# Ledger of designs, part 47: designed miniproteins, single chains, continued (4)

Each design is a single chain, and the fold is of that chain. pLDDT is the mean over its residues in the fold that is shown.

## One batch from the design tools (miniprotein)

Design m13615
Fold by ESMFold2-Fast:
Parts: structure tokens; sequence; C-alpha cells
Structure m13615 (fold): chain A 86 residues (1-86)
């Protein structure tokens, strides 16, 4: 279910106001902590969502495969550091 939380968080980013930025940052920190993500991994996931939205759904296959790999590792409970090292 972490995918839904990521998508909900992403939906708030494009229209962020100064007030909502603090709420978004707090949710990002909680999300990182809950799913054991590094800043790099969270940035990669959010970057993919932004690219998909801005590119009309065109995301390079390599980036989609990377996100899928991160998703699988999170679901399997693998440490984020191992994913980043690969």
Amino acid sequence: EWKKLLEEMFAKIPSATPESKEEILKKMEEFKKKYKLTDELLTRLLRLQILAAEGGGEVPEELRQEAERIEEAIERGEPAGVILAL
C-alpha cells in the first residue's frame, strides 16, 4: 500500500503553497522513515512521478525499471542502502 501513499504525496507537490510545503516535507520524512528510504531513493521515485506528469506519461524504460526494482526491494523488506549500492 506504500505506492498509494507515494502517489497521494506526489499529488500535493505540483500545487504546493508555502504553507503546504511544511506539511509535504513532514509527510516525506515520515514516508522515508516508515519505508526505510534514503533521500536518493525518495528523490528518484518523486522524479519519476514528476517526469511522467510533465512528459505526458513518457518515462524512459530504464527509470521505470529502476523504480520497479526499488518497489520490489521495499516490499521484500530489503535495506535501502543495499538497493542504492546495486
Scores: mean pLDDT 62

Design m13616
Fold by ESMFold2-Fast:
Structure m13616 (fold): chain A 80 residues (1-80)
Amino acid sequence: SGKIDKLLEERKKLQKQLAASKNPPRALVDQYIEATTAYERAIIEQQLAEGRMTARQAAIQLDAIDVAKQLLRRRWEREA
C-alpha cells in the first residue's frame, strides 16, 4: 500500500542521512529507529489484515519489534 511505501522511503532517507554523518544527532537516530519500527509494524499489520498471519504470530512479531527498538535506543544512549 502507499502507506508502507512511504514508510520505507522515509527509512531509506534517514539511513542515508545517518551514513553521511560521523556524529549523527540523537534526534536523527531516534527518527530512524521510529521509521524502521513503523515500517516493520505496518508490514505485520497488513499481513494480519490479509489473513496471511495469525493473531498469535503477529503479537509475537510486534513484541519482538518493541524489544528490539528499546535495545537499540539503550545502545545509542550508552554511546552518546
Scores: mean pLDDT 82

Design m13617
Fold by ESMFold2-Fast:
Structure m13617 (fold): chain A 95 residues (1-95)
Amino acid sequence: MDEEDLKARIKEYEERLKKDPNDVTSWVLLGGYLNRLGNYQDSIDYADRALSIDPNYSQAWVVRGRSYENLGNLDLAQQYYDKALSIDPDNEAAR
């Protein structure tokens, strides 16, 4: 997915969240897209929003971990990957 496609998807999910701010999946997907754009802090903020709605959403912990890993905080990233695996042991993205 190129940068323009990522930005188009971000805009689509932001519009969905204006209609339903409790759509945890849209918060997680936005966090993932922002991470792919290199906007790691915004990615963390959106993952935190998802976790405030559902703290057991394993993919939100993965998004948080990837963003901290990309910021160079490997110890914190590992803690969040371990948290994701504690919720969903089959979450391959956290292995």
Scores: mean pLDDT 84

Design m13618
Fold by ESMFold2-Fast:
Structure m13618 (fold): chain A 101 residues (1-101)
Amino acid sequence: SLSVSELSPEEAIARLRELIAQGRKKLTPEEIEKFKKELRDGLLKLGLSEEEAEAIVNNEDDVLKFTLLLQALSLGLEEAFEILYANMSPALKRYIDALLK
């Protein structure tokens, strides 16, 4: 539960990162691997190569940005969403664009 109107965009992202880190500590290695597999399978279905999909799922920054983007969407944090989206790789942006259509 965040109010973007009470936080700068940088503070909102930092708070989301804290919440994700807290949630991550509750995930088992199996749950993390399942998430990576599902993301990889989704990227392949959108026409990315296996090499491009593996690069994204093995990139901690891209995985973190994607997870934070999904949290921003679920919490209605439009400014945090826009900042995260602007800083994503072109391949990941293509995936997000397909998911939002």
Scores: mean pLDDT 63

Design m13619
Fold by ESMFold2-Fast:
Structure m13619 (fold): chain A 68 residues (1-68)
Amino acid sequence: SSAQRAELLRQADRLIDLANSDPRLTPEQKEEIARLAVEVKRGVQDGRPLSDVQAQLDRAEELLRSLL
């Protein structure tokens, strides 16, 4: 749905913001998380299956949690 795609974009943007604002992360870790979040946004824009995009977002969020 368009609402679910909008939510995925919001969550990807929030992930980038959280990574960029956290002083515990190195510049390299911030860049890695941003790259994964950008892939999520591209997946939404390209009309990829929502389950695949959600799985990509979940992996990016898991990476951020593992680094904190």
Scores: mean pLDDT 86

Design m13620
Fold by ESMFold2-Fast:
Structure m13620 (fold): chain A 92 residues (1-92)
Amino acid sequence: MSIQQLVEQAEQLEQQALSSSPPNKDLFEQAGVLYEQAARMAEDAGDVDTAIELYEKAGNAYLKAERPEKAKGPFDRAGVLALKKAVEKVTA
């Protein structure tokens, strides 16, 4: 499964969640899982920018699902990757 396919599925789940009244928390949690899988694949491929973006999307999806405990890991990982990138830019 490609990163693009996982992201597309996650975005579709978020739109479905938002179309519900009230918003569907289970669909937001599923979107978070797919974004997190895509983020890991991007990180493994060395695509740091895409990994940061997808970890942040995963964390936000988990927050919308009212699962802050699941959001912590993705946000922590995005923060670490962003900080490493910022340090490299300053030292270059």
Scores: mean pLDDT 83

Design m13621
Fold by ESMFold2-Fast:
Structure m13621 (fold): chain A 97 residues (1-97)
Amino acid sequence: WEREIEAVDLAMQAATYASKGDIDKALELAQEAVRLDPGAAAVFGLFVGLSATNEQAIKTAKALVDAGLRQGAEAMASAARFLGDTETAKAIEEILK
């Protein structure tokens, strides 16, 4: 439980950096979160999908896929679809191919 809480906190911090356009710092924190709990990639993706601009979300999804964190990018696409942002969801889904 403590590791899961720490992982969620790191994932939320990573999403905040992604929203500010600091993708490198966001990826660093997201990777650390995933080291503590693999499910943190999905938490990170959901929070970025809810808060980032389309351009930031697409860049973040590409960085996550390149780093092997595909579940995070999948969660971002799902969040975009939930919000009705089909353009961003489709762009992320193309990266996942």
Scores: mean pLDDT 77

Design m13622
Fold by ESMFold2-Fast:
Structure m13622 (fold): chain A 75 residues (1-75)
Amino acid sequence: SFQAAAQQQLAGMKQQLQQMREQMLSLGHDDVAERIDRVLDRIDQAMQQTLSRDQVRAIMEEASRLMVEAMRAIR
């Protein structure tokens, strides 16, 4: 079902964001870590409700952009 696939996709992104958060904190990028926390909160809230395709896409796109920004900060 879409719901099961979406839950799995968001759970996977949550794991990646949590790992990146720890890395950002270890490097002193507290501002990026705070932004990651906000996306993690959005994922947790979304996973408590029925997921729409548009909502999942928006969250995944935001998370992906943030991951790219975090990778650039590592330089």
Scores: mean pLDDT 86

Design m13623
Fold by ESMFold2-Fast:
Structure m13623 (fold): chain A 83 residues (1-83)
Amino acid sequence: SAAQKEEEEKLAEALAFQKRFLELSKKDLPEEKRKEIIKRAEELGKKVNDLLQKAHTLSDEKIKKLLDEGLERRRKEEEERAA
């Protein structure tokens, strides 16, 4: 259904953002910016947990595929913003 695809898309985006923000927190950034990124990563982690609890039929393979798809979209958006 359209609703199921929308939930999967939200999960893919949340997973990709969480991974990206955690990676950014490891970079040499001003402490204030690092704290902000960590807070956003924590909020996204909570959102991922909520979405996973609602998605009682998703397999581990499907979750990994959604993460990969979300990361690909994020990389393209970052390239566009860097240009």
Scores: mean pLDDT 70

Design m13624
Fold by ESMFold2-Fast:
Structure m13624 (fold): chain A 98 residues (1-98)
Amino acid sequence: MEEELRKKEEDERALKEFEELLKLARASITEGKKLPKEQEELRKKVEEVEEMLRAVRDLADRLGATITSQEQEDELLRRLVYMDRDGLRALLEQLAAE
């Protein structure tokens, strides 16, 4: 149905915002960088993305899949947002089989 295709435009906007938060979350995990109090709301969003990133890594480890690059990790996170957890699981199972 064409009306469902129009929802993809809204989802694309959400993904662009998510990608920006992902860059900040990765810097927070790796370098311990924290945002000032003036950006407290942004800090909370970054923390939420950190939880998603850890969940993807834990799921990959559980399924025996090895994430070899940040680009691959970013793709898995985007798949989680687009295809829900079932799509991510299927992709990780393919990586484990390869």
Scores: mean pLDDT 66

Design m13625
Fold by ESMFold2-Fast:
Structure m13625 (fold): chain A 83 residues (1-83)
Amino acid sequence: MDPEYYKIIEEAKKKLEEAKKKYEETKNENYKKAAEKYEELIKELEEVVFERKYNLGAKGILEKVEKTKKEVEELIKKAEEEK
């Protein structure tokens, strides 16, 4: 079991709820898109946990996780820069 990845998943779930709340408050589509990307990130992280537990080689999934993290960060930045 990878407790570190479970912690990262829980943090991502918390960020997902924050993005959903900000979308409800602002109606800014970038927060909605960020929430959708956090859901994708959580799924990818759960896949990493599975692959690492069974030593199946997680390189491709780790690359997807990094890409999705950057996409979420960019969406949040756009939403925060919008007035």
Scores: mean pLDDT 74

Design m13626
Fold by ESMFold2-Fast:
Structure m13626 (fold): chain A 109 residues (1-109)
Amino acid sequence: SELEELIERAYELLLKFVEAVKASTDLERLREIVRESVREAARKNGLEEYESFITSYLLNLVDDPDAFLPENLEEFRRQLEALSDVMEIPLTKLLKVLIEALERILEKL
C-alpha cells in the first residue's frame, strides 16, 4: 500500500539521518540545516503551522539519537501515528513532509 511504502521510505531516510548525526563534527550547522529543510518542506505542503512539531521531532534525534531513534519499523510507525494524531493530520501527509524534509537535509550534507 502507499502507507507501507511511505513508512518504509521514511524510516530508511531517518536511519541515514541518524548516521549523519553520529558522524557530524558540527551539530549547530546540522541543527540549522534541519530547521531550514523542515521549514521548506512544511511550506511546500501547506503545513507551516506544524513546522515546530516536525522540527522538534528531528532535533530530538540530533540531541540524543540513541534515546530517540525508534528501535524498529513498528516503533517508528507508533511514534508517527502519535505525532499525526496530535497534529490532527493524516499519517500519509506527515510521512510525505517528513520524507521531503529528510531528503533535503541529506542533500545539504
Scores: mean pLDDT 88

Design m13627
Fold by ESMFold2-Fast:
Structure m13627 (fold): chain A 100 residues (1-100)
Amino acid sequence: MELIERAIEAVRRALELKVEAEADAAQREAAAEQEKKIEEELKKWKEYVEKNKEDKEVQEELKELARQVEEAWPALVATLRAEAARHPELAEPLAAIIAA
């Protein structure tokens, strides 16, 4: 579960940094709305896990989801690195996110 939360946080932070590098006021506002949506989805998933923590079927789904996130994490990191290569101003901030 920590891997899922970390992946979502990394994506959110990368989007914030991208908007900051390119931003006018409207772009910053759009990024804030996107961050809110990510926070709401995280909250819903945490509530779902808590409500169904004793359900064996839900436990199996959560294990499978964690495995999928673990498998997808290298691809996400590769995508962030490729984005940093195209936007040198984002290279250092994105490298810090990947290292975290």
Scores: mean pLDDT 60

Design m13628
Fold by ESMFold2-Fast:
Structure m13628 (fold): chain A 97 residues (1-97)
Amino acid sequence: SARLAELQAQVEAVIEAMRPRAEERYAELGTSTREEMEELLEEARELALRRGWREVADLIEVQVAAARGDVAALEEMLATTPDPIVREAIREALAQR
């Protein structure tokens, strides 16, 4: 989907915009790479929500679940979200196993 591709590009841009902030905040905490990535994704999601970018925020949530390998969370999101673009992203994440 062209719309999914556009939103994925926005997701990547929001994540990268928050990367310096996350790295500055957590550098001294001795967190794992996974914990640092999850914090970065959560900060990116919060920025998207503050900007009213609901689809971007939902797609970041899909990326978190996919990165964790959390099949149950992906299936629950697929069952509950009415957004066809978010549903497409979840199905792609589930298919890439």
Scores: mean pLDDT 79

Design m13629
Fold by ESMFold2-Fast:
Structure m13629 (fold): chain A 88 residues (1-88)
Amino acid sequence: SLEELLKKAEENAREIVRLFATRSPQELKKYLEEQGKTELIKLAEEVANFESDDEAIAYLKEKGLSGEERALVLTLAEMIRLQRELDA
């Protein structure tokens, strides 16, 4: 039902916010693996090397990703970039 879909979207959003608060790309990767979305992890690692978010968004749209999938990929890509800066 629509109500069940909205509840699932809300639960997913809460989990993403929790993972973002920890600033751990490994935790978000684990979440995506548990959801069977390992392809989003590969895309996030790829777009983490892009110079702009607009370029990344255009690329992900061409790959046919939904708005939710694009948000997950961009969030993980930003966490990967932040982790690289922390490790430098």
Scores: mean pLDDT 74

Design m13630
Fold by ESMFold2-Fast:
Parts: C-alpha cells; sequence; structure tokens
Structure m13630 (fold): chain A 55 residues (1-55)
C-alpha cells in the first residue's frame, strides 16, 4: 500500500492517492486531499505511523 501511495503522489495523481488513503486508513477524504497536495511526504509518514500504531 505505501509503495503504491508513494508512486501516485510522485505522479501527482492526487485523486487516486486520496482514494487509496481513505480506503486503507482512518484519514478523512478532506485531510488526505489537503496533505497530498500540500505535503505529500508528511502524508506518507503519517500513514506509515498509523499502520505501525495499529499493529
Amino acid sequence: MLQKLAELLHEKKYDEAVELVVKNSSFSREKARHLAQTDPMKLLHEIWLEIASKE
């Protein structure tokens, strides 16, 4: 999942990246969209932390 998200953000496919985040995390669509467009590295880091926290 994280690899696919990184690829989508690198390709600037923000809508697809947002859908992937919403389906696989507790992030709201609005928060995911905002971070994908303003700080994609922070979005990747926050998703990684959430996955680690659930385990």
Scores: mean pLDDT 79

Design m13631
Fold by ESMFold2-Fast:
Structure m13631 (fold): chain A 65 residues (1-65)
Amino acid sequence: SMDELLAEAARLIKERRFDEAEEVLARLREIAGQITDPAERARLETQIAMLEREKEELKAGVEPK
């Protein structure tokens, strides 16, 4: 499910498994592109963007919020 993929991406980012996290984020982006409801699509896109930002901050040696 979408929620399971979001949880998996967050876990992989926390574990610093960035390549695997990027694969899960790519799957979530595919799902977002298939959502026809603009509000639901925007919610998923926001969650993906937050996870991507956290991943990049962690890679840069900055503690994520």
Scores: mean pLDDT 83

Design m13632
Fold by ESMFold2-Fast:
Parts: sequence; C-alpha cells; structure tokens
Structure m13632 (fold): chain A 96 residues (1-96)
Amino acid sequence: ILNQKKLQQREWILVGVLAGFSQEEIQTALTNLNLEVNSTTLNSLTKLAQEAKPALLAGDYAQASKLLDNKFTKSTVSYVYKNQDKLVAQLQALLN
C-alpha cells in the first residue's frame, strides 16, 4: 500500500461499492485504515458511487467521471477505474 498512491476515504468508498461491499463493510475497512468518515459523508459518497457503478462496470469512464466529479476528483476516478481489481483485493484483505 505504501509503494502506491496512498488512497483516501473517497477512493475506498468507490472501490467498496464497485466490489459489492455493504456500507457497513466499507466503514469497517475505513476504520481499519484509520480513515474514519462520518455517516453523512459515507451515505452521500456511497449513493454517488452506486449511481456511477453501471458506467464503471461497462467501461464508460467518461460517463462515470461526469457522475462523480462533483464529489470525487478526476484523478481519483481514473485511478480506481484502472486499478479496480487490485484495490478490491486490498479491501477484501482489510475485512479479514
């Protein structure tokens, strides 16, 4: 993890939603990373990520970026999109 871009709360929320993790599982992973987020922020970002999920899974990065850019930076969306399989594996490890 330290040899890669250090991910923040927003990146992990997007990864968790893409992987099909529950909001509770995402919160647990964030707590384990010492990236605690308040419930209002978690609810808001999870909802946006759920709305963008179909576009991300279809490989429509442009549509996904537009849906997320108000709350996620373009670099965050691009990084998660390109590295989703690796990031999902890392998130899964945090839940064990």
Scores: mean pLDDT 73

Design m13633
Fold by ESMFold2-Fast:
Structure m13633 (fold): chain A 56 residues (1-56)
Amino acid sequence: AYTALAQADPEKLKRLVEEEVENGVESLKLVVLGKPDQEIDENDQRLRERVQELLA
């Protein structure tokens, strides 16, 4: 779910993360950024890079 959102609309994901972080909800970052390496594909790599850019 969050993976598809970050890929289709990264601006929307950024807004959601910013709002939840402001509320002190660190778990949202963990949900977005935390992923096991057992399913590494090009989309997952792009997602990590994209989210990292948006949250930087």
Scores: mean pLDDT 53

Design m13634
Fold by ESMFold2-Fast:
Structure m13634 (fold): chain A 65 residues (1-65)
Amino acid sequence: SPQIEELRRRLEESRRELEELQRLIEQNSDAPPRVQTLLEARRLVLESEIFVLERIIKKLEEQLK
C-alpha cells in the first residue's frame, strides 16, 4: 500500500533523526545540565513519534489481513 510505504519512510527518517540525536547527547555528556535536559526532552518527543507511527502502521497492516 502506498500509504503504508509513505508511513514506513517517515518512520525510517524519524529513526535516523533519533540516532543522530543520541550521538549528540553522547557528545554533550559534559554540557551544562540545562542543555542535557533539552536534548533528553527532544529524544522523548522523537521516541513518542516513532511509537505512534509504528502503531498506525500496525493497525493499517492488520486491516489488510
Scores: mean pLDDT 86

Design m13635
Fold by ESMFold2-Fast:
Structure m13635 (fold): chain A 68 residues (1-68)
Amino acid sequence: SREDEQAAAMVETARLLAALLRATGDPRREALADELDSLVAQYEAGRVSLAEFQARFSELFARALALP
């Protein structure tokens, strides 16, 4: 379904962002990468809904963009 495709794309985007944040070697960015990995793991385990995943991912993405 389109919803399943959107979910898969968002998981892939979260994984890519986490990898890029870790590649910087910045401890603040590494901490955000750990939060992103935890969020993906919770979603894949069915512990958070897609709506909750989207909301939390948007918050973490905004925090990453706000870092100097």
Scores: mean pLDDT 87

Design m13636
Fold by ESMFold2-Fast:
Structure m13636 (fold): chain A 103 residues (1-103)
Amino acid sequence: SNAKKELEKLKKEMSPLEKKAIDFTIDEVRKNLTPEQLKIIDEVEKEYGKEFADFLLLEIYLRGINSVEEIKKLVEDFKNMSEEERYNRLIEILKTVKEILKK
């Protein structure tokens, strides 16, 4: 996938500080989710892998999502995307998070 290659390039171009800030954000979102919400994310990790699960956590952070229903809708939207559309969405999420974390 062309989008997958673009995502890998963007990840390699990240500073160590940006990587640490993103990892910290993912961990903090995960800690603040309810057990029911975490189960949804864990099911995504099993089906699509850790990278997609981590980016869904970043999307939850960016949108300020706090309900089971909104998380289920977010997951359904991702499942209805093609692989190329999913990677393009991950690129968009990464770029947006990087801009927010830039002080």
Scores: mean pLDDT 85

Design m13637
Fold by ESMFold2-Fast:
Structure m13637 (fold): chain A 87 residues (1-87)
Amino acid sequence: SEEERKRNLERQREIVLEVAREVLGLTPSEEALETLRTAALHLLSGDRSSMEKYEEKFLELEPRASREQVREAVRRTAERLAALIEE
C-alpha cells in the first residue's frame, strides 16, 4: 500500500541517519543521507559500479568524511536495509 511504502522509506531514512551518526560521527545533510541510502541499495542489488559513484557523490557533499568511513557506512546501511526488506 501507499502507507506501507511511506513507512518503509521512513524506516530506511531512520536507519541511514543512525548509521551515519555512528560511523561518521556527524549528521549529514538530507541530500547526503539520500545519497548514502542509494549507495546501500546499489550494494544490495550487486551494482558495485553505481554504489561507488554514489560513494563519490557522498564524499563531495560531506568532504570531512573519509572514504573508508563512507564505505563502512554503506556496508552497515545495506546490512540493516536487507534485514528490513526480509520482514
Scores: mean pLDDT 85

Design m13638
Fold by ESMFold2-Fast:
Structure m13638 (fold): chain A 85 residues (1-85)
Amino acid sequence: MEEKVDEILEEARKLIDEGKPAEAIQTALRKMNELGLTPEEKLRLLDSIEKYLQEKLSAETDPARKGELQTLLDTVQALRDFVKK
């Protein structure tokens, strides 16, 4: 099960690195549903994506790109709060 989470995370990281963070989140959400992840697995995946987005945000120099990453980080945080309930 952790193997599935790691696979989704690796794909999301690649998309973020390619400048496609919105596509990364969409792909992660789709795969979470397709693979039938448990709430605990979903939280682990979202936690990992959040951490990676925070790392990318701190390294980003383009103000417009920072804004995009911050919006996606806020989206991931909202999704985590929803899953925790």
Scores: mean pLDDT 78

Design m13639
Fold by ESMFold2-Fast:
Structure m13639 (fold): chain A 88 residues (1-88)
Amino acid sequence: MKAKIVLEIDGKKLTVEGEVIVSGDVITFRGVSKETGLIYGISVETKKSAEEALKSLIGKKVKVKVFGPDGTPLGEVEALVEEVEVSE
């Protein structure tokens, strides 16, 4: 499953495109930003579908893990989820 998420961090909009992985009740989105080239990760624990869980984040602030292009952890930021699009 693929997803495109628009995040707002410190007044800047980031378009993150990547994949959704489901492991039990944990849904993880990991994608690359067009604006920064960095990897952004969001994890949600839920019994809902991946699409419902990710779309439920629209308008909410979430903790986002940030990684370098090689996957090195760089830290964690708070981001507003503005848009979510999920595809197969």
Scores: mean pLDDT 85

Design m13640
Fold by ESMFold2-Fast:
Structure m13640 (fold): chain A 65 residues (1-65)
Amino acid sequence: SMAEKEAAIKELGKELEDLGWAKVEIEDGDIVVTVTSKDPTKAAAALIRMIGAAIEMGTSVILKP
């Protein structure tokens, strides 16, 4: 269900926020990612995880500056 998808995205987003890698929000069914880490490896890892989640859930990732 949409609620189960949103719960999964929020849980993954919380993990990335707790690591200090990215902030994750849901806007109009899209996953909005703001990279918070200045470490390129951590930034890439956060984006890869969110892109993977978007593919599995049939939604889009929007990268916010």
Scores: mean pLDDT 81

Design m13641
Fold by ESMFold2-Fast:
Structure m13641 (fold): chain A 82 residues (1-82)
Amino acid sequence: SKEELLKKAVKEVLEVVKELLPPEVAELIEKLIEALLAKDYATAQEIAEQLEPLLEKIPEEVKKELQEKIEEIGKKYLAEAE
Protein backbone atom coordinates (compact mmCIF):
# COMPACT_ATOMS: atom_id res chain seq x y z
CA SER A 1 0.00 0.00 0.00
CA LYS A 2 1.08 3.62 -0.55
CA GLU A 3 0.63 4.38 3.17
CA GLU A 4 2.94 1.49 4.14
CA LEU A 5 5.59 2.58 1.60
CA LEU A 6 5.38 6.19 2.86
CA LYS A 7 5.87 5.04 6.48
CA LYS A 8 8.93 2.97 5.45
CA ALA A 9 10.38 5.88 3.45
CA VAL A 10 9.85 8.32 6.35
CA LYS A 11 11.50 5.85 8.77
CA GLU A 12 14.58 5.49 6.52
CA VAL A 13 14.79 9.29 6.05
CA LEU A 14 14.67 9.78 9.83
CA GLU A 15 17.42 7.15 10.32
CA VAL A 16 19.67 9.08 7.88
CA VAL A 17 18.81 12.39 9.59
CA LYS A 18 19.69 10.92 13.01
CA GLU A 19 22.97 9.50 11.63
CA LEU A 20 24.20 12.71 9.95
CA LEU A 21 22.76 15.56 12.07
CA PRO A 22 23.01 16.53 15.77
CA PRO A 23 20.25 14.96 17.94
CA GLU A 24 18.52 18.32 18.59
CA VAL A 25 18.30 19.06 14.83
CA ALA A 26 17.19 15.49 14.03
CA GLU A 27 14.40 15.74 16.67
CA LEU A 28 13.10 18.99 15.13
CA ILE A 29 13.14 17.46 11.62
CA GLU A 30 11.22 14.42 12.93
CA LYS A 31 8.60 16.74 14.48
CA LEU A 32 8.44 18.76 11.23
CA ILE A 33 7.76 15.61 9.18
CA GLU A 34 5.11 14.47 11.71
CA ALA A 35 3.40 17.91 11.54
CA LEU A 36 3.44 17.88 7.71
CA LEU A 37 1.97 14.35 7.59
CA ALA A 38 -0.75 15.46 10.06
CA LYS A 39 -1.38 18.54 7.84
CA ASP A 40 -0.63 20.74 10.87
CA TYR A 41 0.96 23.50 8.79
CA ALA A 42 1.00 26.04 11.65
CA THR A 43 3.19 23.75 13.81
CA ALA A 44 5.29 22.82 10.74
CA GLN A 45 5.98 26.54 10.07
CA GLU A 46 7.03 27.15 13.70
CA ILE A 47 9.42 24.16 13.60
CA ALA A 48 10.80 25.23 10.17
CA GLU A 49 11.57 28.69 11.61
CA GLN A 50 13.49 27.04 14.50
CA LEU A 51 15.38 24.78 12.04
CA GLU A 52 16.47 27.57 9.65
CA PRO A 53 19.33 28.99 11.82
CA LEU A 54 20.37 25.46 12.91
CA LEU A 55 20.56 24.19 9.30
CA GLU A 56 22.70 27.24 8.35
CA LYS A 57 25.35 25.99 10.84
CA ILE A 58 25.51 22.50 9.27
CA PRO A 59 28.54 21.99 6.96
CA GLU A 60 27.73 21.98 3.23
CA GLU A 61 29.27 18.48 2.84
CA VAL A 62 26.82 17.07 5.42
CA LYS A 63 23.86 18.79 3.67
CA LYS A 64 24.98 17.29 0.33
CA GLU A 65 25.30 13.78 1.82
CA LEU A 66 21.87 14.14 3.47
CA GLN A 67 20.30 15.28 0.16
CA GLU A 68 21.91 12.42 -1.81
CA LYS A 69 20.76 9.78 0.71
CA ILE A 70 17.20 11.20 0.85
CA GLU A 71 17.04 11.20 -2.98
CA GLU A 72 18.22 7.56 -3.02
CA ILE A 73 15.49 6.60 -0.50
CA GLY A 74 12.88 8.46 -2.57
CA LYS A 75 13.92 6.69 -5.80
CA LYS A 76 13.92 3.29 -4.05
CA TYR A 77 10.37 3.72 -2.70
CA LEU A 78 9.05 5.17 -5.97
CA ALA A 79 10.36 2.03 -7.75
CA GLU A 80 8.84 -0.26 -5.07
CA ALA A 81 5.45 1.54 -5.35
CA GLU A 82 5.14 0.09 -8.87
Scores: mean pLDDT 80

Design m13642
Fold by ESMFold2-Fast:
Structure m13642 (fold): chain A 78 residues (1-78)
Amino acid sequence: SALEYLEKAREAAEKGDAEAALEYAKKASQILEEQGLTETAEIVLKNGEAAAKAVEEGDIESALFALDIAIQEAKKAL
């Protein structure tokens, strides 16, 4: 599910893996888009990209904050 991929993205971000965090966020966004949740898919992707950038910059706190926004928006839409 989209939420399972977002939880994997969050775990990757906690481990400092920017590439994995972005990959999982993209997979979550694709699932949401296929369900017709286009606005939620876009929010998830943007927050996933922001999280990956924050991980690359060593800012794990900001990365987790962005992914928590993505998770909450996905939960509201599902």
Scores: mean pLDDT 89

Design m13643
Fold by ESMFold2-Fast:
Structure m13643 (fold): chain A 63 residues (1-63)
Amino acid sequence: MVTYEIEVGPTAEAVQAGIQAMRDAAKVHEIRVYTDLETGVTVVRAVAEPSAALAEIARVVEE
């Protein structure tokens, strides 16, 4: 399994768009969302099998 992160805007609509983009690219699970308090940068994190489509839209987390 590989963990992927996508940086999204601070709005709920941007978060939903990020989640949808990941789901459209591959079968994802363990979707989590977190926001940096100082910058307002929001990140959607998900776990999936290695996927080239996900790698195009999201950063692979080294773990």
Scores: mean pLDDT 78

Design m13644
Fold by ESMFold2-Fast:
Structure m13644 (fold): chain A 71 residues (1-71)
Amino acid sequence: MTEEELRARLRALHQELVDEINKRIATATPEERLELLRLKAEVGDIVLAYDNGEITPEEAIARLEEIRERL
């Protein structure tokens, strides 16, 4: 897998998670919405760590998949 393919996969997963979290926020209770906003912040932190070169694209994908499991 090329770096371009890994970056494309990471971006697709990032967008998918943001879209799913936003969809859930639209129908969530106030308590659920607070938790979903925290998950969205964690997604942003993972992407920022990758953009800063702190983690590999494989590590970023793995961490985003862990967040998906918590949804």
Scores: mean pLDDT 83

Design m13645
Fold by ESMFold2-Fast:
Structure m13645 (fold): chain A 81 residues (1-81)
Amino acid sequence: SELTLVTTYEKKGDTITVTVEVYLDGKFAGRRTYSFKSSKSAAELAEELRERAAADPNVKSAEVVEKTETKAVVRVVVELP
């Protein structure tokens, strides 16, 4: 089984909005959205997530798939037993 996490960081002013979408074997399983204030860019937060995910031995791939001044998207694929 394969779990795919698509995390979108969007920055508007000093506010970061994070949306995490979860797919199990290609099927949409859920979405979570939250916001917080940060001086970091969307791209900077996306790279931090990619690095943390890449350090996990269960992670098959971790990639920044979109990167602009105000938005960044990270796709993480986890192999489940």
Scores: mean pLDDT 87

Design m13646
Fold by ESMFold2-Fast:
Structure m13646 (fold): chain A 85 residues (1-85)
Amino acid sequence: GKVEVEVESETLKEVKTLEAKNALELANKLSLFLLEVLSKYKSLEEIKKLHIRVKTEGLTEEQKKALEKVLNSLKETYGISYEVE
């Protein structure tokens, strides 16, 4: 399946398409991309203002659960909002 991930703030918009064969690969690729984006910020207050949009195509149920787990972890840790379609 494919995932298009958009991370936006008032000053930044980054978009990346991720292709993954299984749930573990999806979780790893998504986590690495999101950590790379977060590394550009020095304050938790700025990170909290980030919004993540995810478009999914052809994901398995296991991949969808892995995706939600990664996004929910960022929401709980940093207060980042997200949406999935």
Scores: mean pLDDT 84

Design m13647
Fold by ESMFold2-Fast:
Parts: C-alpha cells; structure tokens; sequence
Structure m13647 (fold): chain A 85 residues (1-85)
C-alpha cells in the first residue's frame, strides 16, 4: 500500500534525523510530513502511532533527559509534545 510505504519512509527519515542530531529538521519533518505526503488516506493518527511503535518517543525522551545541549533537550521535548498531542 502506497500510504503504508509513505508512513514507513517518513518514520525512517525522522529516526535518521534524530540519530544525526538534526532535531530542528526532525521537528519540521514530523509536523509537515503528513501534509507533504498526505495523498489520499494518510491519517495523522496512523503516522503518529507508527512514530510511537518505532520508538521515536523513547529516543527523544533519552535525548531530553541525557543530552548535554540545552537546545537539543528543548527540541526533543517539542517533538514529543507534537507527537503526543
């Protein structure tokens, strides 16, 4: 299914951005991916659940707790708030 493929690709991209410390880009991608890739039936709840199931929130919680960079901690919290909203 094209929608499942687009969600999987988007989740992989968010993980890649987080793992490379590109948290500003990860926030923008998490917020805008559903709009950008939302051809037809890509549902925000499906995308949100896929992010949670892939451990994105857990990765961000680890950054928010353990990062030495205050801006990185703040961005991680913003991404979590967006996903869990």
Amino acid sequence: DLNDYLIDLAVRNVIGLIDNGLLDSALRFAKNTWTLYGRGTVDWDDYRQALIDAGVVQRLEDIARNSKDEKERELAKKIIDYILS
Scores: mean pLDDT 77

Design m13648
Fold by ESMFold2-Fast:
Structure m13648 (fold): chain A 102 residues (1-102)
Amino acid sequence: SIDDMLEKIRKLIEDYVEKMGAARSQKQREEIQKETLDNIVKIASEYFNDELVEKFKLNMRDILRSAEDMMQTYSNESVHAVMMIKVHGLVVELLQLQKEKE
C-alpha cells in the first residue's frame, strides 16, 4: 500500500538526517545523499511507473539537498518533519497524475 511505501521512506529519511548530522566531509554528505536517493527511488519503483518514478527522483533530490541547508539552523526533528511534509505532498501529486491516466 501507499502507506507502507511512506513508512519505508519515513525510516530512510530519519536515518538520512542522523547520518548527515554525523558526516565529517562534503564527500560523505554527497555519498549519503546518493545512497538515500537510490534507496527511496527503489521503493517508489514498486508503486509507480518509470515516468512517475523519474519525477519523484528529481523532487526527492531537491528535498534531500534542502535538508542539508536546513540542518544549519533547525533541529534534526524539525528537518525530518519538514521533509516528510514535502514527501507526503509529492506522493499525493504522483497519485493524482497516475489517476489522470485512467
Scores: mean pLDDT 87

